# Ledger of designs, part 25: designed miniproteins, single chains, continued (4)

Each design is a single chain, and the fold is of that chain. pLDDT is the mean over its residues in the fold that is shown.

## One batch from the design tools (miniprotein)

Design m12836
Fold by ESMFold2-Fast:
Structure m12836 (fold): chain A 100 residues (1-100)
Amino acid sequence: SLEERIERAVKILNDPTASLEEQLDAVAELARLLPKEKVIEIVKNSPVLPKEFKDTVIYLIENPPEDAKKALESDSPILQSLARVALAAKRTPEDLEILE
């Protein structure tokens, strides 16, 4: 269910044993399922996501780059996860209509 997907992503963002890649992919999942403002709130409240990556993902959610797809071709898993966050942010409004 959508609620279970949201709960799982939030749990990862509160898990000190989760990798940075797992935490960033959890942000991408939330950006796909929730309104922008709610994703930003969850990211700000994460006790485990490093501050620099909080600032980066908030920036990407508010200002998704036109070349986000190009970053998916990077050899860096972290850059690929950040690209997924940016791409997911563009789809959030459509997912809201399905949930309501």
Scores: mean pLDDT 76

Design m12837
Fold by ESMFold2-Fast:
Structure m12837 (fold): chain A 78 residues (1-78)
Amino acid sequence: MEERRRRARELYESALKTADDLYEKGVKQAENLIKKAEEDPSKREEYIKQAKEVLDQANKKMAEIGRKAREEYRRLLA
């Protein structure tokens, strides 16, 4: 029992860290795209759209990581 609970906790914590890292990378990438929009007004709308897409993708990936981690956590504790 203890070993399964330890693995479940480690898996969940690892997934949360991975999701956090992915979100931070997404935010940084979006910030860089916004900076490019400021540097090149002719492509401003393109860069802003890309920044929104990056953040949306990061949020979707975070949700998927969390969902899979919760499913695996429940499976290990069953």
Scores: mean pLDDT 80

Design m12838
Fold by ESMFold2-Fast:
Structure m12838 (fold): chain A 68 residues (1-68)
Amino acid sequence: GMSPEQRIVEAVRRSLESVPVEDIEENSERILKQVELHLREQGWSDEEIERVLEGIKKVHEEILQKKS
């Protein structure tokens, strides 16, 4: 099954797939900030948070390529 980190990244992917290409950058920036804050408040380690944020950044790149 998916790890907790992978599950969050997949949820972000699904969210960004529904967004128009012109709004993806703004939505990704907002999501990164919200995810970092939320995971930190939930007691995730800095290393775990960094892995999730890197996964989200990779998804952002993939979705931009797919929608261009």
Scores: mean pLDDT 82

Design m12839
Fold by ESMFold2-Fast:
Structure m12839 (fold): chain A 76 residues (1-76)
Amino acid sequence: GLSTAELEERLGLAPGTVSRLSERTGLPRAAIKRALQRVAGVTDEPGAIAAALRRELGLDEATYLRVEETLAELKR
């Protein structure tokens, strides 16, 4: 699999995005990384990434909103 840095670069996200998502949502970094690995190479659009994370991790609406806001902020 990709390193965290390679995954963030491929998705057009700023370095540290996985750590920031974990911090803001309380989700484990490993779970976020696995979900992002499944979308890498398919899309780099922030809304599509957020929707995929919601489906794969079973996020509630409040957590999903925080993910969307974080990805929009950290898109490069």
Scores: mean pLDDT 79

Design m12840
Fold by ESMFold2-Fast:
Structure m12840 (fold): chain A 55 residues (1-55)
Amino acid sequence: MLSPAEIELRKLMEEYIETGKMDIERMIELRSKVPEDVFLDISEEAAKKLKEKLS
């Protein structure tokens, strides 16, 4: 599932991992447009990428 909101949320998470800055208001907006299952998948991918960056 590649909705525009999902793509943008994934990009936001990747930018957070790279820069350490989170646009919380933007995240909340995108979060409301994405099903819970999709958000959990995106969060898991972000956690994996963060672990790779920290290792």
Scores: mean pLDDT 76

Design m12841
Fold by ESMFold2-Fast:
Structure m12841 (fold): chain A 74 residues (1-74)
Amino acid sequence: GATKDYTVKVKITVERDPSIDERVVNILESEVIATVYRLAKPGETYEITLKGIKSNEELREQVEKVIKELKEKA
């Protein structure tokens, strides 16, 4: 079997406006986490912070930017 990546640590913090749909936040957080686990090597730690999010569009844009930066680093 393949070696399992049990040592990868991921911390995501999202500071959002209450008008933002929780389902959108949950979906986008899941996409970031999935991307980190796909790209990360054992022993790596990822800390991702999204602040000042005032709209669904802004949240999506910041998440897409983070995912792009993660892929560029890999």
Scores: mean pLDDT 74

Design m12842
Fold by ESMFold2-Fast:
Structure m12842 (fold): chain A 90 residues (1-90)
Amino acid sequence: GAVRLTPDEAHAKIHAYLKKLQQLNPLEEARLSQELLEKDPALNLALIKYLRQHEITLEQLKALSPDQLEAASEELTKVYEEVQAQLVPE
């Protein structure tokens, strides 16, 4: 369903996703990426836009420190909110 998450809910979801992503091997990463595309295409699109905007690779994202991961989670949350606003017509 086209239900928009609150910023706090989006941030919690994104932070949990990125933290889990950092712990995965390549096969588990591919599975998680496929699951994300199927269950939350808006977050998948937001992640692609975020990586492109900051010119970072997924490998570099996985190498972030906890403080950098928190900052990335905040920025990605803003992109995700923008994508959700575009997909949910008022």
Scores: mean pLDDT 76

Design m12843
Fold by ESMFold2-Fast:
Parts: sequence; structure tokens; C-alpha cells
Structure m12843 (fold): chain A 105 residues (1-105)
Amino acid sequence: SKEEEIEKLKKEVEKTKELLEEAIEEALKKGELTEEQAKEALELIERTKEASIKAAELWAKDKDSPEAQKAIKEALELQQEIHKFMEKYFSEELIEKITKKSEEV
């Protein structure tokens, strides 16, 4: 059902958030990120989670609605911003670890 698909998406979004927060904490402990950069990243992660869930819920109601299309675009833009942040500040090994875990279905 669409309800089960949305619940699955919410669980994947939460899992991705937890993995990213753990990665930020690890980078901060290693001195690879400043406290300011870590704070900005955590705020971006939360915004991306909220946008992704909103997009999924709107898409489930009416995928062709302008509101759903706008929400999907905003979620994708935030996801791309996180990806750029990871490429700039995270090690290749850490990026691969996050990507692999986030793709596990």
C-alpha cells in the first residue's frame, strides 16, 4: 500500500539522518570539522529530512500536483547540498559507508 511505502521512506530518511549525524560527530572529534561547520551541517540534515518527508507525503496524495512537484524539487536540492558538503569534508571511505547503508532496502 502507499501507506506502507511512505512509512518505509520515513524509516530510510531517519536512518540516513542518523548515519549523517554519526559522520558529523566523527569528523568533529577528529578535528576535520569546526563546531560551526558541524552545527550548519546538522541544521541542513534536519531541513533535508523535513523536506523529504513532506515531498513523500504530498507525492502520495497527488504526484502531479504543483505543490508535490515543488516539494520534490526542494528536497532534491537539499539532498544535493548535503552531497556537496560530504564530498568537501568527509573522507571517501566515510562517503562510501553512508551511501551503502542508505541504499540498503
Scores: mean pLDDT 79

Design m12844
Fold by ESMFold2-Fast:
Structure m12844 (fold): chain A 61 residues (1-61)
Amino acid sequence: SMSQQLADLLVKAGLASPQGARRLADQVVSRDPQAAQQAIDLLKQGKPASAAKVIVDALSP
């Protein structure tokens, strides 16, 4: 699933713990699935700082 893929990439990049990554990924996918896909693509490209910004923006009110 998109949530599991994002969670795994967040853990690999050191941006979240395994438990925290799944919760974070579920929140991003639920609120903004387009931002979740952008974060996945950025993490696959080795751009964790850019991915973190996308996630923060997606979760910000």
Scores: mean pLDDT 86

Design m12845
Fold by ESMFold2-Fast:
Structure m12845 (fold): chain A 84 residues (1-84)
Amino acid sequence: GIVEEAKKIFDQHLNEDKSESEAVKQTAIELSNKGYSLIEIAAALKVVLTEKGNEYVLNYTDEDFANQLKTYLEGIGELDKIKE
């Protein structure tokens, strides 16, 4: 499912010496290109980050995290590829 794909992509980007924030962004772009919606991407990434013990996302709602990803994707012109 999407969580397994998100984890695989995220781990790949971390293994390439990217920051965690950059790995999150690149994972969101790749999942968006695969046809996943922004809310599905945000929910999956929140699960991945929580399982890795990432404290900064523990208090985020899926909506709050989706809004942060939406702002990034709008800035790079990829938001139009996401079905909401």
Scores: mean pLDDT 71

Design m12846
Fold by ESMFold2-Fast:
Structure m12846 (fold): chain A 73 residues (1-73)
Amino acid sequence: SLVEEAERLEREARELAAKALDPSLSEEEQKRYLKEAMELFDRAVELYNEAGLGAKAAAVMEEALRVQEEFEK
């Protein structure tokens, strides 16, 4: 289902976001993981919206924005 696929992508994005924020990794590796995490968050948002779960899509979008802001600090 769209919801099951979106939930899978959300979990994978969150795992990649954690790697992007890992200070033990190189800046190049962190940037690569951030890019991958953002792509998966975007896809999860798209699928949640297609499933009619607008509030859930908004929550995932907010999480992605917080990850991006944390990386830029």
Scores: mean pLDDT 88

Design m12847
Fold by ESMFold2-Fast:
Order: sequence, then structure tokens, then C-alpha cells
Structure m12847 (fold): chain A 56 residues (1-56)
Amino acid sequence: EAEAAQSLRSQRLEQARVDAEVTAEGLARVLGLDSELQAKWAEALYEVEADAIERS
């Protein structure tokens, strides 16, 4: 039970990482962000999602 829940959470964290990168890339294209700013946006978006998942 606990292992299954932890596995699901890890999977959600990995998905959040991918989603953050995809979202940051989309924002960079729409807003004309440079690569450094795109990377910082991806990091910030992942941290927000990871925090939400860890608190769930």
C-alpha cells in the first residue's frame, strides 16, 4: 500500500517535471523568452507543482 502510493507520487513528480518543461517552452515561444529565462521558468513551474504534489 505505502509503496504503491509512493510510486504513484514519484510518477506524478516525473510528469510534473515534463509538464513544467513543456509549459516553459510554450511560454518562451509565445513571450519570446531567452533560453536562460526559459530554464528558470521551467524550474519555477516544477517547484510549484512538486510542492503541490508533496502536500497532497
Scores: mean pLDDT 78

Design m12848
Fold by ESMFold2-Fast:
Structure m12848 (fold): chain A 76 residues (1-76)
Amino acid sequence: MELVTRAIGLTLRAMGLELDFERTKDPELALEAARLYREAARLYESLGDTEMAQKLLEQADRLEEQARRILEEERR
């Protein structure tokens, strides 16, 4: 089904950006990964997979918090 393929694709792209973020510490990569995780979570929620949706939202929240801390440190 098209929706499942899209959810998986978004999750894989988000994971790739998260790995790039861990290597580079570029907060833009963390924010983009978080955005894709949130989009994937909406699709999983639409599919009835509330557990997966919750896990992806927790991942996104963690990445946004990491990006926020880096951006606050750059504010000088």
Scores: mean pLDDT 85

Design m12849
Fold by ESMFold2-Fast:
Order: structure tokens, then sequence, then C-alpha cells
Structure m12849 (fold): chain A 81 residues (1-81)
């Protein structure tokens, strides 16, 4: 349950909302799915703070892959799901 919530948070930060929703749709455990959906809604409300934290992470640990994923999050772009 907690693992699914943590995983959806990482997916939202790195791949964006569409990928996070696709992950939730793949969860077969109803309790894990509810926890993941709750986490996604909380993260969406805190998106401004997450964007700021992600900028700080990129400054300290720059990675071309992380930059690409962050840009996809800003655009709400799907990763082919």
Amino acid sequence: VLEAAFEVAKIFITKGEEAARAYIDGITDPNARRAAESMLERIKKDKENLDKQFEEILKRNPSPELVERYEKIKKGESIGL
C-alpha cells in the first residue's frame, strides 16, 4: 500500500500525471490503488512546491534523463501509454 503511494509520487515527478494515472490503472490491489490515487491528488495540489524542489534537485544532481522527464511533466506529455 505505502509502496504504491510512493511509486506514484516518483512517477508523477519524473514522468508526469498521465503516466502516474496509467500506473494507478494497473494496480490490482484496491487498497494500494486508493492510496496511490490519494497521493496523486495531494501531489497535484502541491505541484508548485514539487516544481521548486525538482529545480533544486536538478541543480545539485544534473542528469539529461531527469531534465527530459521534468520537461515532459511540465507539458503533461504521455510516455506512450
Scores: mean pLDDT 68

Design m12850
Fold by ESMFold2-Fast:
Formats: C-alpha cells, structure tokens, sequence
Structure m12850 (fold): chain A 73 residues (1-73)
C-alpha cells in the first residue's frame, strides 16, 4: 500500500493532469487532502491548515503546487 506522502503526491499529479480550472482543482484538493490529513474541509482556514501539515511532512512540492493554485484563484 502507498504511504501517506505517496498518496498525496499521486493525488497532486492526477489533479494536475485533469482538465479542470485552477479553482476546481483547489476545491478538489482541499476536500481530498483534508480527508487524507484528518482535517475539516469546511474549515474557513482549511487551505492554511493543509499547507501547515504538508510542510510538517516535508512535502515542499505539494506546498508549492497548492500555493500556485491559490494564487491563480
């Protein structure tokens, strides 16, 4: 089975390839990453909580991608 970091990296790679708008990609990633990280996707600070957890896990590429999507919205 894939580790949590591998699941996150695979999710980001898949979402990057999907023909979705930056806003749709961000909404999908907030939902899916919140579930994987045990966070509430309906929290108004969900994006910031996800970014904090990704930094704790050392997933710098995931942080960079999420911040790029946030900037395009």
Amino acid sequence: MLSLPEKIENLLKAVEEWPLSPQQKLQLLVRELSELLGLDPKDPNAVERILEKLRELGLEKAVEYLEKLKAEV
Scores: mean pLDDT 82

Design m12851
Fold by ESMFold2-Fast:
Structure m12851 (fold): chain A 75 residues (1-75)
Amino acid sequence: MEAQGYIEKAREHIEQARKLIEEGAPKSTVLREIAAGLDYAKRGLEAGKEAGDEKSVQEAEELIKEAERLAREVS
């Protein structure tokens, strides 16, 4: 999968995690979505680095920071 494919999947999971937080979903459900988003963001970061795609690297790093921030908020 190309870097942008991983980044798009990371965004989908992080957005779902935000929606679940707003809906008062169980912490375990929220953390699973955050973990999936973080995994995809890290894969996107690695793929971006291998391809020399600076924009994808920056987007992936921002998504990693956001996923880690959300995990701290719900922990």
Scores: mean pLDDT 87

Design m12852
Fold by ESMFold2-Fast:
Structure m12852 (fold): chain A 60 residues (1-60)
Amino acid sequence: MSRKQALAIYRAVTEKLKASEAVAINIVLTGLDHGLDKALEVIRFEFGEEGEEIVRKELE
């Protein structure tokens, strides 16, 4: 996962999904350690398919 993708995920999770910074940091760290696909799996698990779709749009 790139730094640009990490920042986009952090902003989407905090600003659009209204999650805590702790949750956003955990997702970003997962993506840095295990790749973007794993971060998106965590987002889908926590916020559903709608949450994943919102984050995917911010990554474009």
Scores: mean pLDDT 86

Design m12853
Fold by ESMFold2-Fast:
Structure m12853 (fold): chain A 94 residues (1-94)
Amino acid sequence: SELEEQKKKLEKEYEEALKFIEKNKGKLFENKSGIKLSEEEVKKLVEIMYEVALLGLELKQDKSLSDKEIQEKLIEKAKELLKEKEMPESYLLL
């Protein structure tokens, strides 16, 4: 199905992001405010983004849900995952 193809694409993008982090140690983990993230923190953020994107693909299959309802569910999932990984919600703005 198209959904399965989109899920495979997300998995590939996730794997490529992890490889990119490994190759570019230190240089891409400093934001414009001078906050430097560890490799572990960046990997956790990439995992959160991957899980939220997967949920987004599944929610988009439900034609009864509005774009606003989908967005609200994705934000809630992201906040839940950040709390589970003991990361501040402000990291969503990175």
Scores: mean pLDDT 78

Design m12854
Fold by ESMFold2-Fast:
Order: C-alpha cells, then sequence, then structure tokens
Structure m12854 (fold): chain A 61 residues (1-61)
C-alpha cells in the first residue's frame, strides 16, 4: 500500500540510513536485509518502497 511505502521511506530517512528516497534505487537484497534489521521494517516493505521510487523516477523522464 502507499501508506506502508511512505512510512518505510520516512523511517529510513529519520534513522539516517538514506538521505533521500532516490537512494533506494541503489538498494540490493543485502541492503534490504540490513535495513530491515536496523529499523524493524519488513524486508518486503523496504523492497516495495525501492520499486515504487524506481517507477516514479521513470515516470518523470
Amino acid sequence: SKAAIDRAIETLIAKGLIRSAEELTLLDEHFAARYSALTGLSREDILAAARAVGEALRRQE
């Protein structure tokens, strides 16, 4: 859901793990697992947020 994606992005920024949503486009499976452990977010929610950001950036082309 959009709410879960937005919350994941906000949590990652608030904890200083990413500076902007765009940094999620560089995220691999290893980073997703690490950020899940550090934030308590599910790996699936982090990967869903990364995909949503990637799609949004493609639409801005």
Scores: mean pLDDT 77

Design m12855
Fold by ESMFold2-Fast:
Structure m12855 (fold): chain A 87 residues (1-87)
Amino acid sequence: MVLRIDAQELDDRTIRLTITSSDLGSAQIAGRLIQQQARRYGGTAQTSIREENGLWITTSLITGPDGQSARDAARRVAQSLGAPLRF
């Protein structure tokens, strides 16, 4: 399951989203959802998944046409995964 979602603004239109999951399947679903929502808001996402101490971490750089679009994509991902988004 998804355990935690953290977001960090890197520039005026780019957000780094970090999702911590207890299993690989949840991490893969999170990655696909990030790409889907980024595209929905007119942007792109570059996603990687790694295992760290028995947890699965999905890291994505979401780039939108503007900061609001990137934030909306990140919020929609968090809403769809049922976990709070932490900036």
Scores: mean pLDDT 87

Design m12856
Fold by ESMFold2-Fast:
Structure m12856 (fold): chain A 70 residues (1-70)
Amino acid sequence: SLELELLDEEDLTEALNKAIKEAKDLVSKGKMSKEDAVKQSVYKIITEEKGIKLSKEQFKSLVNLALEKI
């Protein structure tokens, strides 16, 4: 609970927007499904590039949010 209250919403929003853009590019190239592209891009950009540790539930929520924008 306390760790969730310390998340930088601005950094998370920027990373999510970047992940959505990358997922759209992957889908447009026909390399994978929308769901797989979103999951890969969210994991890569938020977890690998930004170093943000997401819980299973946070990851699922962000994937669902990104899917609505593709």
Scores: mean pLDDT 75

Design m12857
Fold by ESMFold2-Fast:
Structure m12857 (fold): chain A 104 residues (1-104)
Amino acid sequence: MEITVEVTVENLDGSPPSEKVQKFAEDLKKEAEKIAKENPPTSVADTVDLGEKLLEKAREIAKKYGFKVLGARLTVHSATEMTLELDLEYEGKRYRVTIKITVK
């Protein structure tokens, strides 16, 4: 089973994301790949369960980095595709982190 995890970061003021936010995204991508490989979805319900686990892990990593989580959203497109979005605040700046997971 091939699992692709893409993580993108944007500063909501349009400036490039800081090195710290980029390192957070890299750490999150590695953990998401691990969790997805350990919990490969075969149904929409499995994809929802995986998404909830990934949101919990993303919140834990955000806390470790000192980020405030303003919001989190899970969008399930199919049994093989989902998107997670986190809105974060750090030192008065706002960031959106998008995690796209595709199972092939």
Scores: mean pLDDT 79

Design m12858
Fold by ESMFold2-Fast:
Structure m12858 (fold): chain A 86 residues (1-86)
Amino acid sequence: MKKVDPEEVYRKIFDDSTPGVEVREIAPGVREVTFELLGKTYRVIVDSVKKTVTLLDENGNVLKTFKLQEDPYKTAEEIAEFLNSL
């Protein structure tokens, strides 16, 4: 299996110009991002007020909550490491 790339995770969650990504603002400062990675659909909730990023599966089950770091690439690295541990 291909390893999940932190750069790809960063682009899908934090770069709205990335193809195949659906972005929706669900509250002020809170956005939902839906994307596919390695044939699986994931959803993340990026909460800029609480400084959290919550990763959900395709069924809406919470997989893990991460801290939204000052450098969002560091958060993407943590998400990629988690996905590679599954």
Scores: mean pLDDT 82

Design m12859
Fold by ESMFold2-Fast:
Structure m12859 (fold): chain A 83 residues (1-83)
Amino acid sequence: MTLEEKIIEAVKLVKNATLLEDKKSFEYKGNIYKIEYDESLERLAEVDAEKKVIKLNPKLLEKLEKVEDIAKVIEHEARIANQ
């Protein structure tokens, strides 16, 4: 699997998340979050709640072999953005 494919599968594992047809965004508890990539992040992920963007660091996420661990990262950021 490519990292992009792993992220797509990870979103499908996130409770209350629905991947949209573009495979670049997902709905979470009534809000639509866009997925963006940013290698300059010092951490795995960051959320911009106002812009509804989840930024993922592909360089750090490549170190996570398990789709479930990537899913936990995405869920954590979406949950923070959505309370």
Scores: mean pLDDT 85

Design m12860
Fold by ESMFold2-Fast:
Structure m12860 (fold): chain A 76 residues (1-76)
Amino acid sequence: SEKKLKELEEKAVELAYRLSLAGEMTPEEATRKAYEEFLKRLEEEGIKVTEEQLEEIKRRLREAAWRGHLLNVLSR
């Protein structure tokens, strides 16, 4: 459902942000890890999305990862 898709997207965005903010990995690594977890959750829930939707979500994950990274760098 659209509601469940949004919940999964929000969780993935938070994961990308947290991993980058913690300084555990690069923003690109955090984006990849969050995207892999998101795809796994989509499969578990049986939710189908278009390639266009996946591209948009991946872009949001990258934005979140870079926000986390910048805050981590500024806080050091």
Scores: mean pLDDT 86

Design m12861
Fold by ESMFold2-Fast:
Structure m12861 (fold): chain A 52 residues (1-52)
Amino acid sequence: VKEYNPNDPADAEAFAQALLQQPNGQAILQDLSQNTKVPQPVREAFQKALQK
């Protein structure tokens, strides 16, 4: 993306990267990626981060 806002899916990717630095971050991120209260685009970004 040439230009993005902080509330774009790129923000979710940055959050996922920060969370994965925690010892339990992968488990928490996995739960958030399945949580229906989390918007679908954000959940998709979390799932992609987990597959890396």
Scores: mean pLDDT 69

Design m12862
Fold by ESMFold2-Fast:
Structure m12862 (fold): chain A 85 residues (1-85)
Amino acid sequence: SEKEDQEKFDKMLKALEELAKEEKDPRIQDSIKHLIELTKKGYEEAKKEGLTVEEVARKAREDPDAPIHYKAIAAAMDFYERQKK
């Protein structure tokens, strides 16, 4: 559902924001912050197109011409999934 998709996105975003806060290397921290901004942009565009986070991640994997902000969602999702126990 739309609510479940939003909740998943919010958890992914929180995981990246926590990673950025804990990172001590300023170059890596800036890279994580850039990924966060691309991920936010990707989700706003996905909502306009009626796509879920999972559909965007699949599109980014299957389509080499997928926008960079969709690639960012795929990366953020992969990171979040690896954090689950």
Scores: mean pLDDT 83

Design m12863
Fold by ESMFold2-Fast:
Structure m12863 (fold): chain A 81 residues (1-81)
Amino acid sequence: SLVLELIQEILSAKGTTKLIGPLENKIASSDKRKLLQEALELYRAGEITREQLVALASMISFTSRMTGDLEVAEEAQKVAV
C-alpha cells in the first residue's frame, strides 16, 4: 500500500536531506486525510508500529501546514504525540 511504502521511505530517509524533498512532494500530491486514516486503521489492526504511525503522521502534519491544509495538519499532529 502507499502508506506502507511512504513509512519505509520516511524511516530510510531519516536524517538525509536529499530524500526528504521527494517524500514531501509525494505526500503533498496525495490525499493527506486518507493517508492519515489508512495509517490509523493499519495501526489499530496491528500491521504497523506506533513508531511507524508517528513517523508518517509527523510528515503529513508538516506537509499539510506547508500546503495550507491546517485542519489535517492539526489532526496529524495529535496522532504524532
Scores: mean pLDDT 76

Design m12864
Fold by ESMFold2-Fast:
Structure m12864 (fold): chain A 91 residues (1-91)
Amino acid sequence: MIEELKERIRRLAEELLASSDPAALAQEIAEREPGRGEALAAAALALAMLRQAPDPRAHLERALRELRELEERFGEREIVEATRELLEELV
């Protein structure tokens, strides 16, 4: 379900925001799940970065472009959709 996926991405973004080393944690997230991990890490990082962005709209457009590229590479359409909804909720 997309709502369960959105909740998971929110939790991962909160972990990144609370981390002393967000880049290392993002790599750990990517490695936790074969195939899906990279898309989940990118999604969580995009959400965390948008929350900290001085220009959320410009950051949103870039993040959405990056997520489309991830969908093309991995076919993780549901992760892309869930992340898009979360990012749009913040802007």
Scores: mean pLDDT 76

Design m12865
Fold by ESMFold2-Fast:
Structure m12865 (fold): chain A 87 residues (1-87)
Amino acid sequence: VEEAIARFGAAVREALRSLGFSEAEAEAAAAQAKARMRALAEKLGDEEAARRVIELLVEALEAEAAGDEERARELLEEARRIIEEAL
């Protein structure tokens, strides 16, 4: 799960840099995003489900950055289903 959290933080940083945010702002947002993903993993109580959710969120960010809004929506819907089933 830590590897997935790290990948999510990196994806957030890359997305914000692509949107024109400074490196310092992107890094701060990535740190906050990682903290929120850790909190989500704690709430789910299922390390495997948490890893899958975070991996889907990374793919959704990458799809958004690529301009594929439909793919991003599908990935977010899948993540939501896993969260609902785990809670």
Scores: mean pLDDT 79

Design m12866
Fold by ESMFold2-Fast:
Structure m12866 (fold): chain A 72 residues (1-72)
Amino acid sequence: SMAEEQAKRQALADLVARTGRIAGVDQATIDAVQQQILDSPLAEAEALARRVFAELGLDFDATLAAHEEYQR
């Protein structure tokens, strides 16, 4: 459903923001990426999150699995 997709996009945005803050990314960049995730279709939001994790040298799939999928 649209509500489930919105919840997953929000969880991805929150995960990217948390990880970006820990990695020392500036807040303006984090805000821009979060907004892009929330404004994108779920598949594109996942691809964007994966790209951001790769740029930070982090394993997106391992982090997502440890995060209880999308944090519910």
Scores: mean pLDDT 79

Design m12867
Fold by ESMFold2-Fast:
Structure m12867 (fold): chain A 80 residues (1-80)
Amino acid sequence: TPSREEVRARLAGMSPAEQVAYYRDRLIRFLRSQGATPEQIAEVDRVLAQEEARLATLSPDQQRATAVGQVDRLLDLEEA
């Protein structure tokens, strides 16, 4: 499992759009591993699409800070 430092280093090399996509992919994989139904995954994807639209109103620096925070929370869930 990548360390938080490794994940942050990887994110630093990505565009804001790539950072959001990374979080989305990782979150959906986690949910599938926990037995989420296709309907639950579709609902989460819909919510993430709304969040992505909100992030588009932020500066690139604010988008990066948000993506890092979301990844940190996801890693906490994966480690639990």
Scores: mean pLDDT 73

Design m12868
Fold by ESMFold2-Fast:
Structure m12868 (fold): chain A 53 residues (1-53)
Amino acid sequence: SLMELALSGDESHLPELVQAYQQDPQRAGAALATYLRLNPHLLSKVGEELSKL
């Protein structure tokens, strides 16, 4: 389901993808990377969410 959220490509899924990555980087890393590859303009927002770690 994380990869499906990543492929949907909208900003509403950003917090969920980042939270999943924070919980389990091994599983969620590919989904988050795919999301950023499709949405490179959101890299700064992902960085902000990750800095809350």
Scores: mean pLDDT 74

Design m12869
Fold by ESMFold2-Fast:
Structure m12869 (fold): chain A 74 residues (1-74)
Amino acid sequence: AADAERKTVEGAELLDKGEEYRAQGNLEQAREWYRKAIEKFEEALKLDPSNTFAQGLLKRARELLAEVEAELAA
């Protein structure tokens, strides 16, 4: 249980770093940190598939990644 929570917290910290880079206009770095956050949330869900908090953060991280990738492709 604690391991899934720990991975979720690690993912949230990586997501925050991605948002910080995005706010500074560094979209390439934002993309990389969002990808790292997604990996951590996927690890958390592998340990506890019923963790709705990790599910919500994974969905959010995927949405933010898609937004940044669209911006980079524009």
Scores: mean pLDDT 87

Design m12870
Fold by ESMFold2-Fast:
Structure m12870 (fold): chain A 79 residues (1-79)
Amino acid sequence: TLAELEQLRDVLRETAKTLSGEDRQLVEQLAALLDQIIASGDPDDQALIAQMEALIRALSPEAMELIDKVMKERIAELK
């Protein structure tokens, strides 16, 4: 749902603050794309999804591992 995307956006912005350089910029851009999806009201916007996939592919292994860790932690706390 859009509310779940809002939570994910906030997690990404929080994670970006612990990163530096290119990885921080990429994660901040991912959060901005989630904002655009939320604003559009369409969680299945193919163009925005494609942009997110491109940003994810550009992330370092370290940034990907950190995002995965934070996401798993958040999912474990959700009911």
Scores: mean pLDDT 74

Design m12871
Fold by ESMFold2-Fast:
Structure m12871 (fold): chain A 95 residues (1-95)
Amino acid sequence: KEVEEALERLKKDPNNKEAWEILAKYYIENNEPEKLVDLALEILEKDPNNEVALHILYSLAKLYPEVVKKTLEEALKKTKNPELKKLIEEILKEL
């Protein structure tokens, strides 16, 4: 199914724009924007400078500030990446 294929493609290539578009449409239509935040954070845990994941996270912060705030507060407790921790703290100050 398209969503499962998009998730597998994103695991292999986190910059796959088509995979992100499929997942964004699916999770937003199902009222699960938190799933998109989780995916962006998973990529940023491995590479905090990933431009696509950063763009998605900032876009979601503007559209769903309460969802992003809650998800970022939980991620701050779990992250082992000091660069991602600083990024999360900066975004939370703007929310």
Scores: mean pLDDT 85

